# Designs tried in a protein design run: designed miniproteins, single chains, continued (3). Part 2

Each design is a single chain, and the fold is of that chain. pLDDT is the mean over its residues in the fold that is shown.

## One batch from the design tools (miniprotein)

Design m8036
Fold by ESMFold2-Fast:
Structure m8036 (fold): chain A 82 residues (1-82)
Amino acid sequence: HMEELERKIEEVKKKIENAKIDYDVYQALADMYRAIATLASPEDAEKALKKADEILNQGKKHYEDVMKEAERELERIRKELE
């Protein structure tokens, strides 16, 4: 019983860790586009900044979606104990 629950908790932890890594990758990609914008023409700079914002929004949504699902899974595990 406890061994199975501990394994499920570890799976949730791994999903959270992977989501944090994914978020860091989205941040790094957005930072690249912001750096490109500082060197680009005004028109290309505008496009690069827009792309950076899109990437950040995708990363935030992905992270939030994973966190919400992880919270739901942990809540289900908690209730199984009671």
Scores: mean pLDDT 84

Design m8037
Fold by ESMFold2-Fast:
Structure m8037 (fold): chain A 60 residues (1-60)
Amino acid sequence: MEAKREEAYRYALELFKKAKDAEELNEAGRQAFNYAVEVLGLSVEEAEATVVRAVLDAGW
């Protein structure tokens, strides 16, 4: 994984592991997506793929 994608993945994974219910999961997803696109400069497609991978790996 490229450095920016790995950073986005780790950030998202940590947020999803902390989420306890569906509302917290949705907020974690929005925060992780915005970080990937706005801070790291990933494309929408790359950010979505990274967030989906992170939520599945977090056990959701």
Scores: mean pLDDT 82

Design m8038
Fold by ESMFold2-Fast:
Structure m8038 (fold): chain A 84 residues (1-84)
Amino acid sequence: MKVKFHSALSPFVIEGDSLVNTGEKPVKTFIFTTEEPVTKPLKAFVNGEEVEATYEHLGSPRTLRVTLKKPVKKGDKVSFEVVE
């Protein structure tokens, strides 16, 4: 099941089920919030390709700092799926 976003910190914007980097610089680490609490492991995808990522909760199960192994470039789409 895809993760649904509530908010994201600049330079990321929410477009449907994806976060898009609108900034000029590639980004590996960013913060977002989710509509539902994240209690299960996640998989990260950049432009539909799976990417290794690490996750940290920031005071809430709905607030995550993510660090991707590969940088997200301007215009790239990031999405997350719950591991069932």
Scores: mean pLDDT 85

Design m8039
Fold by ESMFold2-Fast:
Structure m8039 (fold): chain A 96 residues (1-96)
Amino acid sequence: MTFDDLSKEGQEFVEKIKKLLEGISDKERFGEEARRTFERIASVPEEELEERIEEEKKRAMELEDPVERLAAQVAVELVRLAGVEGARVALEYLFP
């Protein structure tokens, strides 16, 4: 799967995040937090995926740092829009 295999909505979301990252001073920390949230979601079997997505969405809202909170929310939204493999491809595209 490549970036071009993502839905139009998924591609548009990734391009919006790419533009948003131009305004983020600590892109490495953003990428690390997004990857950590993604890996926690990707670590569960498909039958547990919906429950884990809701847990990670709640966890993101409880983060005090606004950059880490946004990064976690982006990772959750990527999985919702593109699934686990689509989110993996999107994160590799955004943080090569």
Scores: mean pLDDT 82

Design m8040
Fold by ESMFold2-Fast:
Structure m8040 (fold): chain A 70 residues (1-70)
Amino acid sequence: SSFLSKATTFEPPAWMDEATIEALARFAGSDDRATQPGSLAPVLEALGTDPELARAVMAYLIKHYNIPEP
């Protein structure tokens, strides 16, 4: 898939450290999506305003954290 191909070359932005990426993976893989860690609120807002960044981050999470493709 062209979507997953982008995950191979994507590197997270400097403001998204490994702990932030891991927290996003847990949130995305959770059945209780209503429970958001407060520390993720600004990250989720930034992804909501940049659909290209959101797609790249989701592709990265699918590849590295086995999150189902949306």
Scores: mean pLDDT 63

Design m8041
Fold by ESMFold2-Fast:
Structure m8041 (fold): chain A 80 residues (1-80)
Amino acid sequence: SVKEVLEKTKKELEELLKEAKEAIKNGDLKKAEEILKKMKEVAAKGVEEIEAIDPTATDALKELSEFVKEILNELEELLE
């Protein structure tokens, strides 16, 4: 369902952010940049999966978009 894809995608992004923060803490900026790229891929796949299930799920797509914006901005601010 749309809700399951949304929840799964959010959880994967939160786990990746945690891994990226640990990489930054350890001084491994290259690993953090690789995780950022993976997060962008996970976010894009989540959107595609939701749209494939229900292209009219505007509330779920908006919620995912806002979550992605917040989580990616947090990581990008930590990188520079």
Scores: mean pLDDT 83

Design m8042
Fold by ESMFold2-Fast:
Structure m8042 (fold): chain A 95 residues (1-95)
Amino acid sequence: SLEEIQRLLEEIKQLLKEMETADAAEQGRLVEEIERKIKELEALKKRLMEEIERQIAATSDPAEQARLKSLKQVAEEVIKDQMEALKRRLEELIG
């Protein structure tokens, strides 16, 4: 769900912030945790897109179909942009 994705995005942001002040040993552990959460986020995004596509296919209401198509487009763009920003920040912190 979008709520699960937003929660995971916030968790990743917090871990990236912790990396800014972490020593070398702590950075190694934080990187592994961040990479795991990014993979979870990619899986949740895929599941959400598939779920919305299923709902679009199941509806016969043109208004609901339009709403779901708009939701899919906005969700896909926002999640992609946020994920790319987090990945770039991780790369900057690793060097």
Scores: mean pLDDT 86

Design m8043
Fold by ESMFold2-Fast:
Structure m8043 (fold): chain A 95 residues (1-95)
Amino acid sequence: LEERIREAERRALEAGVRREDLEALRADPFDVALLEELVRRYLAEGKEVAAAYLVAFYFLRAAAVSPDPEERERFLRGAEAAEAAARLIEEGLTR
């Protein structure tokens, strides 16, 4: 999981996510309102891959700190979906 979090962070930074935004999400891994605001902002900037990796980073961090196994599994599935979306956009399969 720690390795996947580092990879998501690296991919997000490469895609144009600002370090400050990753640190804000790191401070509160359950701040969904902040995640939604940041995703809207990156999408408005045309940074769809950045938005997707930001979502993946958020869910992986939430999974790492969640004590509930069912909640952890939901977060891991969310991260997998976001990572898949980012790859599809990068491959030019979405218009």
Scores: mean pLDDT 78

Design m8044
Fold by ESMFold2-Fast:
Structure m8044 (fold): chain A 60 residues (1-60)
Amino acid sequence: SMEEQRKQALAILKEAVEVADKAVAQGKISRRQAASRVSAVGILASAGDFERARELIEET
């Protein structure tokens, strides 16, 4: 359902923020790179492309 897709998108976005914040704290990426990654994940998740969104999180 559309509501389930929206919940998945929000869950993925929350995970992206948490992973990006940890990557910045660990010195793996800059805050600017983290913001860019979270934005890209948000765009993909909003479009329903959960597989590609999760791939970007894993690549962080």
Scores: mean pLDDT 86

Design m8045
Fold by ESMFold2-Fast:
Structure m8045 (fold): chain A 78 residues (1-78)
Amino acid sequence: KVEELLEKARELAKEAEEVYREGKAAGKEKEGEKKAAELMAEAVELVIEALEEAGDLEAAAEARKKLEEAKKEFEEWA
């Protein structure tokens, strides 16, 4: 189950990169960045869940703090 969560997280990260690249090429960079950020947030949440299932609560807590900081920073950019 942990391995499945990490695989899904990697897939979401690849989708985020592709969405960003496509948005930039189409002149819709802001829309691409927003969608990429949403996909990356989902990927990080899956990584946190995988860490919790693996029993690595310290790493999970650290990842959660970084995600919350990134969300706040994104709101400040808007």
Scores: mean pLDDT 76

Design m8046
Fold by ESMFold2-Fast:
Structure m8046 (fold): chain A 110 residues (1-110)
Amino acid sequence: LLEKARELVRKAEEYLRKGDYEKARKYALEAIRLLNQAPLSEEVLLEQVRAVGILVEVAEKEGDVDRLLSLLIESSVISSLGKDYPEVVKKAQEVADRALEAIRKLGGEI
C-alpha cells in the first residue's frame, strides 16, 4: 500500500509540474485513498501531507475556495494524528498555512 501510494504521489507531482491539474488531482486523491487503508505511521502521514499539498496547489490554481477550506481541515486533522511526529506536524502546518493564504487571496476583491 505505502509503496504504491508513494508512486501515485510522484505521478501527481509530475502532472502538477506539467500543468495537468486534472491528472495531478486524480493521482493525489488515489494516493490518499490507499494511505487511509494503511496502519498509521510517520511515513504514511508524511505521504498524506505530501498528497494534500499537491491538492492545495491544484485548488489554488483552479481558484476553488471550497476545496481549499476542506484541505485546510484535512491538514489540521493530519497534524493532530501526527502530533508525536515533529516533521509531520511541521509539514502539515506548512500545507495548512498555504491553503489559508490561498483562501485569503482568492476571497479578496480585486
Scores: mean pLDDT 85

Design m8047
Fold by ESMFold2-Fast:
Structure m8047 (fold): chain A 100 residues (1-100)
Amino acid sequence: SLEEYKKLLIKIAKKAIEILKEAIEKNPEEREKLEKLIEELEKLIEEIEKAETIEELLELADRLIEILDEAIELMKDPELKLEMEILVGLLRIVKGIMKL
């Protein structure tokens, strides 16, 4: 259960990184701000891999949501924003299941 939640959160974070890289390619002026978020996501993935409790994963899931919400505010492409919003929705569902 713990390892399955870790893998899912890492998969979501990696998809967010892919979306941010695509956003940079479409709008290179966003590079500096979005690359900082990519670095934060890569660091968060390392923290998720090291988490030993559900309580730690819930805190890391909240941080992941905060980073993705910041990305949504900074991104200009409406389709990529929607994909990021879908990831936030999925994270909220996963977080809800983890609390059961």
Scores: mean pLDDT 89

Design m8048
Fold by ESMFold2-Fast:
Structure m8048 (fold): chain A 99 residues (1-99)
Amino acid sequence: AAAERERLAEEARRLARQAQASVDQAELNVKNAKESSPERSRVLKIGAENAVDIARGLADKAVALAEQAGPELRKEMEALKAEIDARGAEILAELKKLE
């Protein structure tokens, strides 16, 4: 029903916003790691890796919910997942350069 599709759409968008916030946090952790002491840099690098993993998981859940809500939202969430995967890959590549 329309009410069920709206709830699924709301939850998918909520997960999408959390995925974006998580990848933004990962990028900030990488930036701060470059400017930090060795000990703090180690903690920030771990935080960035964890934030990428969280973002990818949230994006996957958003896509799964969107598939139940309808084709328009599915395309929106698939585009989000592609963006999160691309940004996550760039973050992980930057982390390797900081070894």
Scores: mean pLDDT 88

Design m8049
Fold by ESMFold2-Fast:
Structure m8049 (fold): chain A 94 residues (1-94)
Amino acid sequence: GIEELLAEAERLIAEGRYDEALQLVLQAIKAAETDADFRLILDTLDRIAAAHADDRAALEAVLQALKALLKRAENLDIIKRTIGLILRVIGLLL
């Protein structure tokens, strides 16, 4: 399920395997059906960005995942949280 994909993605990020982690997060985004699913993905991406704030490759993977999430999000609160995290990650990359 989504929880297993996200847990595996966090493990791959810890190993420096950012491209593989991104593919799992994109699978989780594609599988997301409920606002709870989107919030779980957002919470995971926020934790990854916070833990890897000095890692450009990790932050770039997070940005790609957030852009994919934004394309599917319909809930205004989820959209606002996604945009907020995108702006924060861009700030860390500058």
Scores: mean pLDDT 89

Design m8050
Fold by ESMFold2-Fast:
Structure m8050 (fold): chain A 90 residues (1-90)
Amino acid sequence: MAEEVTERLVELAATEEDLERLYREAYELGKEFAQALIEEGKSKEEIEKEVDEVERRAYARAMAAGVPPERVNAAVRGFADGAKEVIEEA
């Protein structure tokens, strides 16, 4: 799951040129990811660690792929904010 989500986040950053849409799509992905982990019975600490790992890997892979920093930042921030929304409400 975390690997598939990381690949999806990198793909969004690489293909979505509209920063507002990119942030929004990444936000929804972050919410979906955190919600799936809650449904699997993961603790808040485990979810936070998996979210951090996705952010770290996605940033590194997107940078290595030559994605513009502005899009990488929008995608990672969106994902983090979306995941945090779900974690805070759990």
Scores: mean pLDDT 85

Design m8051
Fold by ESMFold2-Fast:
Structure m8051 (fold): chain A 82 residues (1-82)
Amino acid sequence: LKSRFSPEELRELRSEFQFLDLDGDGVVTAEEIREAYRRAGRELSDEEIAAFIAAADKDGDGAIDFDEFLALANSAVFSPEL
């Protein structure tokens, strides 16, 4: 398996995912993304949050698992400057 992330980068991404995963169930919802960014002092629009979920969530349940989160990070769609 070819990964573009070093072990250190994967550790940081896991920490970010855990920060977004407010209830610890192993998935991140639109509400958790909004709340996490609000706590970090950044406000995301409903359209921006919907775009993140739509890019990762193949089933339409409104949840992103860690593998889908890594795919978003690799595609540069999930960016602080978005």
Scores: mean pLDDT 66

Design m8052
Fold by ESMFold2-Fast:
Structure m8052 (fold): chain A 69 residues (1-69)
Amino acid sequence: SKEEELSKLDIYPEAKELLKKAESVKAAYSNEIASFYDKELKKLLDGMSTLRLRLEKPEHELVKVVKTN
């Protein structure tokens, strides 16, 4: 019903406005955070990719002995 839609709009646009403000603030301060996440995520993905390659045929025996995580 229209009442439910209006009620939702009254709450939702306020929630969206708060989200937008949080996003704006986050953007202003996210340089450090984004850089940190980017570096850490890149390291993680690179580590995972390297682990996969290490498990390939050429290094089976070595990987079996060495603890790879």
Scores: mean pLDDT 60

Design m8053
Fold by ESMFold2-Fast:
Structure m8053 (fold): chain A 62 residues (1-62)
Amino acid sequence: AEAVREKLRSLGFSDTTIEGLIAASHLSPEALRLQVRIAARDEGLSLSEEQIEEIVAGLSSL
C-alpha cells in the first residue's frame, strides 16, 4: 500500500483522494480505471494512458 501511496503523491493526488482510491481497490480493473480517471480530472491532473494503467495495476495488487 505504501508504494502505491508514494506513487500517487508523486503524480499530484491529495491524501484524501489516495485513500479513496485504495478503498476502491476491490473494484474490477474497468471500474477502477474509471475511478482513477475521475480522480485525476477532479484533481486537475493530466495523466498518460501508461500512468493510468500503472496505477490500476498497483491498486489491483492490494
Scores: mean pLDDT 81

Design m8054
Fold by ESMFold2-Fast:
Structure m8054 (fold): chain A 66 residues (1-66)
Amino acid sequence: GREILERERREFAERHGVPVVPLSSEAARRASVPTPVQREIGERLRGIGDGIDAAIRAGGPLQGEV
């Protein structure tokens, strides 16, 4: 879980002599598990956003002019 992931990051930091605080922040982000409802909403919004962004980059704006 979150605690185990953070502990592993701290152990890695100790072994390699890197700062714990920045690694803990990154580990906290990765260990952050949203609730089932939030994950569902996030997946829907993420899929929509990523799809729109990909379409725009692929030529959506240019096609809109035609």
Scores: mean pLDDT 57

Design m8055
Fold by ESMFold2-Fast:
Structure m8055 (fold): chain A 83 residues (1-83)
Amino acid sequence: GSTESYTVTEEQTLLEFLEPFLKKHGLSLESLGFTPDSTVGDFFEKTGARIYVNGNLVDLSTPLGSIKLKPGDVVTLEGLRKV
């Protein structure tokens, strides 16, 4: 798995943030079946990646569409694998 860190530049949900990040690795939200109600745990199951926001591990039960990011936040994906 790879580790990638990204500084957020605009207000957006974690789900919206993940789409361009996944495309860098040849993945998409649509191909993985993700929706706003999909959880961080669903993301981990499909990609192997753990998600950190500002160095804090995001709870696996949290819906991706419920996480609000703002400019200056740092999102880290650790263990991202091609699926």
Scores: mean pLDDT 79

Design m8056
Fold by ESMFold2-Fast:
Structure m8056 (fold): chain A 100 residues (1-100)
Amino acid sequence: APSEEEVRAFVEELTARLLAIKEENRDAPLEERRRLLQDEARAMVDRFAAEHGLSPALREALLTYALLYADELARLDDEAQIARMRESFTAAVVALIRAA
C-alpha cells in the first residue's frame, strides 16, 4: 500500500501535469480542456494503481476523485482557489488510502 508521502507525491505530480496541460491549452474551449485533463488524470491513476497494487474498488474510488479534481482544475483560474482544491483533494486521497 502507498505511504502518505507517496500519496502526497502522486497528488503533487498529478496537479503539476494537469496545470501544465491546462496552460498549454488555455485558449481551447472548456470542454476540450476538461477532456484533456481527465484523460491525463485517468492515465496517472492507472499508473499509480498498478505501481502500488491497488484493488479494483480502491482504483475506481481514486479515479472518481481524480476525475472530479481534473474537472475543477479545468474551470478554476484563481491560484488561491486552485491551492485550496489541491489541499482538499490531497486530504481526500490520503483518507481514502488509509481507509483501505
Scores: mean pLDDT 88

Design m8057
Fold by ESMFold2-Fast:
Parts: C-alpha cells; sequence; structure tokens
Structure m8057 (fold): chain A 97 residues (1-97)
C-alpha cells in the first residue's frame, strides 16, 4: 500500500525530474534513490519487516525531495513532492508497525 505508492511515485518523480531539463547525474541519483526506497518499503511491508519498511520509506522521501529540488519544471517538482510524501507515509507506517 504505502510502499507500492512510494515505488510508483518514485518512478514518476524520476521521469518528471528528467523532463525538467539538465538534471544530469544528480537527477539520476535522486530517481534511483526514490525508486530504491520505494522497493525497500514495499518489500518491508510484504515481509512484515517494519525496520526495512521505515528505511525504504525514508530513502524514497529523500529521493523525492531531491527530485523536487533538482527539477527545472513544475511537473518535475510535483512528481518529486508526491514521491516525498509517499515515502514519508511508508516510513511512518514502518515505524508504527
Amino acid sequence: MAGEEALREGGEGGKKASLGGKSGSSGAGAAISAVGGGVSALLGERSGSPEEAERGGRAAEEGGRAAKELSGSEIGKKGGEETEEAGRRAAEAGRAA
């Protein structure tokens, strides 16, 4: 649920960040972090590992924030913001479990 949203929004945030212009290696790193965090959060939720879900969610939150900051377009900034929020929700769910 929250991890699935983090994974999906991480991918979308990365795409939008790349569309925002010359994000270069910094944008690629943000996208990788967001997607990787989302995957970890999803796996943590599925395996019942709250620590893994929290860690993955935080990584997705950081990646989304970076994508938001590095994007040169409103679309990219929105994608990063959505990814950041999804990652935060996944981290909170993991911490609460």
Scores: mean pLDDT 66

Design m8058
Fold by ESMFold2-Fast:
Structure m8058 (fold): chain A 68 residues (1-68)
Amino acid sequence: MPKVIGENPEVYSKEEEDLIAELSRELRELAEKDPEKAYQFAVEKAKEYNLPESLLKTMLAEIKRVAE
């Protein structure tokens, strides 16, 4: 399903879009199984890939939404 996060605020490349999609999938899987690990994963990946704070906040919100 198509989804837009802030109308391309970062002008993401295909590689970045693929990475974000993959991270979102892993975060969702972890959030359903263990929300605490999902939070740690999101923070670690944001640090590893130097993701903007806006994207990290979006990931954390998705984890909370999936866990609840």
Scores: mean pLDDT 68

Design m8059
Fold by ESMFold2-Fast:
Structure m8059 (fold): chain A 57 residues (1-57)
Amino acid sequence: SALQDRLRREFWALLERADPLEQQALYLAAMGVPLPANPRPPLSEAQYRAILARFAA
């Protein structure tokens, strides 16, 4: 969906801009999901929403 694609792009953009310390925090926020090799992380919409909610808080 358009929402899922937007959430994926926003999460990926956060990862790409993050320093190594922030990337570790993002991995924790992603429930231990490792850095993906492609521009779309292998996360569900619920997981993307949870990650964005943490950064919005």
Scores: mean pLDDT 56

Design m8060
Fold by ESMFold2-Fast:
Structure m8060 (fold): chain A 65 residues (1-65)
Amino acid sequence: GVAVQLRIFEHEHSPEERELVLEWLASTDPARREELLRRLAEMWGISVERARRMMESFAAVVAAS
């Protein structure tokens, strides 16, 4: 939802977080995407499942723009 998309944008304030988010969006390797999601989940203090939903929501907004 909109709240999840807003939280993703807020988490992009850090250069380190931004790099991980951009690499996930650009990556076509499922194994690399999973590694990046684990790193993002650790940084955000959330589950990998939650991080996946947030990133998928962000990707959908980018695709719709």
Scores: mean pLDDT 73

Design m8061
Fold by ESMFold2-Fast:
Structure m8061 (fold): chain A 86 residues (1-86)
Amino acid sequence: SSAEAARRAAEEAHGQQVLLELTGKINKLIDDAKKNGLSASTVYAEFKKLADEALSKAPPSMLATIQQAIRDAGLAVEKAIKEVEE
């Protein structure tokens, strides 16, 4: 139905906003880790908070997309921590 299509479009728009916010916050976290020498434990704790917030805001139709973005972000965070520690 047109109402179901409108709801899906709204859910997708909301999911894209969640992704944009998550990406922005993760990029700031990585930048702070590299510039200010944040401990690995601090960075991982903040990453988990951001991931949990994104998942709590995720509409069901966008859950898989947001979960994949969190996985990709987690790899980027891990890489940044290793670069700071070396």
Scores: mean pLDDT 83

Design m8062
Fold by ESMFold2-Fast:
Structure m8062 (fold): chain A 77 residues (1-77)
Amino acid sequence: LSDKNTKEAALGALEAAKQGLTISGYDAYFAVKAAQAGLISPEEAAFVLLATAKVYKDIGDTSTAEEYEKLAQELLS
C-alpha cells in the first residue's frame, strides 16, 4: 500500500471519528500505520484509537477497548 493511500485512509478514519461516524478496527489499523510512517501525528492516530475503544466498550467488549486504549497511550508516550 502506498504512503498516499495509507495517509488518505488514516485521515478518512480521523474525520469519521471526529464526526461520530462508524469506524472499524481496520480504520484504527491504518491510523497506527500512518503515524508510524510519519504521515499523521501520534495525537491524530490516538484520537482514532480512543474512538475505536469507545465503540468496543459500548458493545461490552471491554478487553478489546482496553487494547486500543493502551495503543493510544503508547503512541503518545
Scores: mean pLDDT 80

Design m8063
Fold by ESMFold2-Fast:
Structure m8063 (fold): chain A 71 residues (1-71)
Amino acid sequence: MSPEDEEKIKKIVDFAKENKLEKEHILAVASLLLPDGDEETLKALEEALSSVEGSKTVTMEDLKKLYKLTN
């Protein structure tokens, strides 16, 4: 996994924790947030999100902010 992908994953996890977002919703859009991510990168995101306890539905506004953080 590249250092850039590691930084993107950290930003996604930090944003999810701050906003108490549902991790399953983030995983559903992982390919949008990490379009160049391979299976190892997506697995690393899933493992990093395992510490996120949020239950808030990811909104379109949350997705726009996440996309901007990763792109």
Scores: mean pLDDT 79

Design m8064
Fold by ESMFold2-Fast:
Formats: structure tokens, sequence, C-alpha cells
Structure m8064 (fold): chain A 93 residues (1-93)
């Protein structure tokens, strides 16, 4: 549906921005090895999600397929929360 495509395109745009931000963070000389690993894990997860979103756009995905993608994103919340905390720790140094 048109609404599903619009939602997926908004997700694509947001994921692209997050990926660019994480790439910039990975280059920060203040990073601990642990922080770098968390950012690299989050980057990999977002890149996989971007591919999934792009695949769903190409095939005019159903609402059920979009809902499955949302569940996959929710299942990875721990990876994102850890990366967010690492970024906050970096900013406060």
Amino acid sequence: SEENVKLLKEMEKNLQKLIEHLKSLIADPRLTPEQKKLFEEALKAFEEMLKDVQDLIEKNATREEVNKLKEKIISKADIFDKAFQAEQDLILR
C-alpha cells in the first residue's frame, strides 16, 4: 500500500542518518575498545535493517511484512540502548 511505502521510506531515511552518525563516532580517538565494539555492533544492525527496509520497498511489502520488520527492530533494542549509553559516556568526557 502507499501508506506502507511512505512508512518504509521514512524508516530508510532515519536509518541512513543513524548509520552516518555511527560511522563518525567509530573514528573518535576517545573511544575505548568496548565503546568501539558497541558502535560497530549497532552499525551492523542498522545496515542489516536498512537492507531489509529497501527490500520491502522494492517488493511493495504487505502490512504483515512491515510488522515483522518492526518486531525485528524491537528484538535488537538492547544493542541500540548499549550504543546510546556509550555515546552519552563519550560526550560527557
Scores: mean pLDDT 83

Design m8065
Fold by ESMFold2-Fast:
Structure m8065 (fold): chain A 84 residues (1-84)
Amino acid sequence: MGLALMVFELDAEYYIKHKDVSEEKIKELEKSFLEMARAELRELEGLDEEEVEKRLEDIKNGKTEVGKRFKEIVEKMREELKKL
């Protein structure tokens, strides 16, 4: 999980710093994060598809520390979008 979150944080920071946040970029970054997280859970943690989907649902709903951080970053990007 740490790799997917780290990439997501770096991308979000880059777009925020450069005032280049848009609704489409937020959606693309969310999709990219979830795809990377799915691969990381399957390949590095060895989870089956059912456990991967359950873990991703918990992350999307902020029920894990990774999920809380993911939601915080998404909200921060949305706040920065309102300032543009």
Scores: mean pLDDT 81

Design m8066
Fold by ESMFold2-Fast:
Parts: sequence; structure tokens; C-alpha cells
Structure m8066 (fold): chain A 74 residues (1-74)
Amino acid sequence: SMEEVEEMLRTFVEGLEATVRDLLAEGRVAEAEEEYRHGVRLYEGFLAEHDVSPEVREEAERRLREVGEEVRRA
């Protein structure tokens, strides 16, 4: 269902945020960049296979942009 798909997407984004931020906190910037790039590719692949509401997509992309900015500033 769309509800289950959107729950999966939220869990994925939360996990990616936590992983990238933990790596940045440890000064492991190159690994944080790799995890972020890999996560963005997985997100794009997920959207190719699944439909989500525009609101859920906009929220996921906002959160991914924020994490990407944190990586760039590190």
C-alpha cells in the first residue's frame, strides 16, 4: 500500500540522516559523502519503482538536501 511505502521511505531517510550525521560527528567526512551519495541513488531507484504523495516526496527531498548541505560544509 502507499501508506506502507511512505513509512518505508520515512524510515530510510531517518536512517540515512543518522548514519551521515554520526560519520560527520566522528570527522569521517569522506565516508559521510559516500553514504550520502549512495543513499541519494537508492532514493532515486525507490521513486522509479514506487509512487508516493507529493508531500512525502517534498519532505524526503528537503531532508536529503539539508544532510547534503551538512556534508558540503564539513
Scores: mean pLDDT 89

Design m8067
Fold by ESMFold2-Fast:
Structure m8067 (fold): chain A 82 residues (1-82)
Amino acid sequence: MTPEAKELIDKAIENAKKGTEESVDEAVRYVAEAAVQLAGLDPSLVEPIAKTIKTYLDEKYPTVEERAKAVIEMAENLRAQG
């Protein structure tokens, strides 16, 4: 895993742990940025991927606490695969 991707994953987990709507939205953006970097995709895909993740989380998890937990799990899965 690149140092840059690791930093993004660490920031995603830190922001998700804050447990606010704003911090979870920031965490989703960091997860999307890490995923794009690890997959070698164009940076222009970060915003569409972040929007897709947010839509999925909002549909599946009714509370900010559950969404925060899901984002932490996504970030840890990226760390384990990289």
Scores: mean pLDDT 85

Design m8068
Fold by ESMFold2-Fast:
Structure m8068 (fold): chain A 59 residues (1-59)
Amino acid sequence: MDPAALEAAAREVAAAVLADPNRSVSEEQIRAIVRRHGLPDSAVPAVEALALRLLLEAA
């Protein structure tokens, strides 16, 4: 897995959560972000875990 693409996808997911009034994103949005960064759907759990870590660090 490309670490730079994984990090970029995770940051985009975290930014989407922060931009949402309810602080949430759908799994479909996460999959779309993952695919935009050239990652397989199997990368979704890793992107979610990294995005959660980034969100907790920002809080």
Scores: mean pLDDT 80

Design m8069
Fold by ESMFold2-Fast:
Structure m8069 (fold): chain A 81 residues (1-81)
Amino acid sequence: AMEEGEKLYQEGIEAYKNGDYEKAVELFRKAAELFKDVNPIFAAKAYTLAAEAYRKLGRIDEAKEFMNKAIELYKEYFKKQ
């Protein structure tokens, strides 16, 4: 449900603000998967924040992977417009 994805996203923001980047990654990834088919722009935003959380953890390869996921969703959205 959209409400579940929004809750996970907000919980991810709180985890990120509290410095719990591992929890933030998990929550943002779950939110992105829930939004992927219904709101790809929001999913791309969640993947971007997951990438930033991975960067905070020093996991640069995963940060690049998730930023690329966000870029792909943005490109697909604007191509269909």
Scores: mean pLDDT 84

Design m8070
Fold by ESMFold2-Fast:
Parts: structure tokens; sequence; C-alpha cells
Structure m8070 (fold): chain A 94 residues (1-94)
């Protein structure tokens, strides 16, 4: 995945500086959007933690696991986008 993004960056560099810049701007916008999704997922988890205080231990774990998975998945997306941007930047500067 990150390797595929690096290959796309290399192809963009070969086409024009404008294409390379557009590719990096796309990754940057993707990161900004993913951050907004993470902020929402974290807010949902906090709300879920408050509700979980009134639940049985089993129901509490299930609810918190659900929200935690959403946070973790979005964080992994952010980490991947950051890595892809760094790899693309190196390819563009090469």
Amino acid sequence: NAEDILKEAEEAVKKSPEDAKAFMERLKKGYENAQKILDRAQADLKAGEEKAKTLSPEERQRLLDFYQRNVDSTQKLLDALKEAYELAEKAVKA
C-alpha cells in the first residue's frame, strides 16, 4: 500500500511538477479528512464510556470495544497517510 503510493508519486514526478504537487495535496487533504473522522470517533468513544458506566461489565466491554476499534482503524489510516506523504515527498525530491 505505501509502496503503491510511492510508485504513484514516482509516476507523477515523471509527468510534471504540477502532477507531483497535486498528488501530495491529495494526500494532505486525505490526512486532514481522516483527522476529522478520528476527532469524531474519539468523541463517540468518550460518550460511549459515560454510557458504559450504567451497563453490565459484559455489555460495557462490547460497547467500548466497538468504539475503540473505530478509533484504532482511523488512527491506522492517519499513520498510513503520513507514511505515504513522507515516501511521496522523498520520491518527488529525488
Scores: mean pLDDT 78

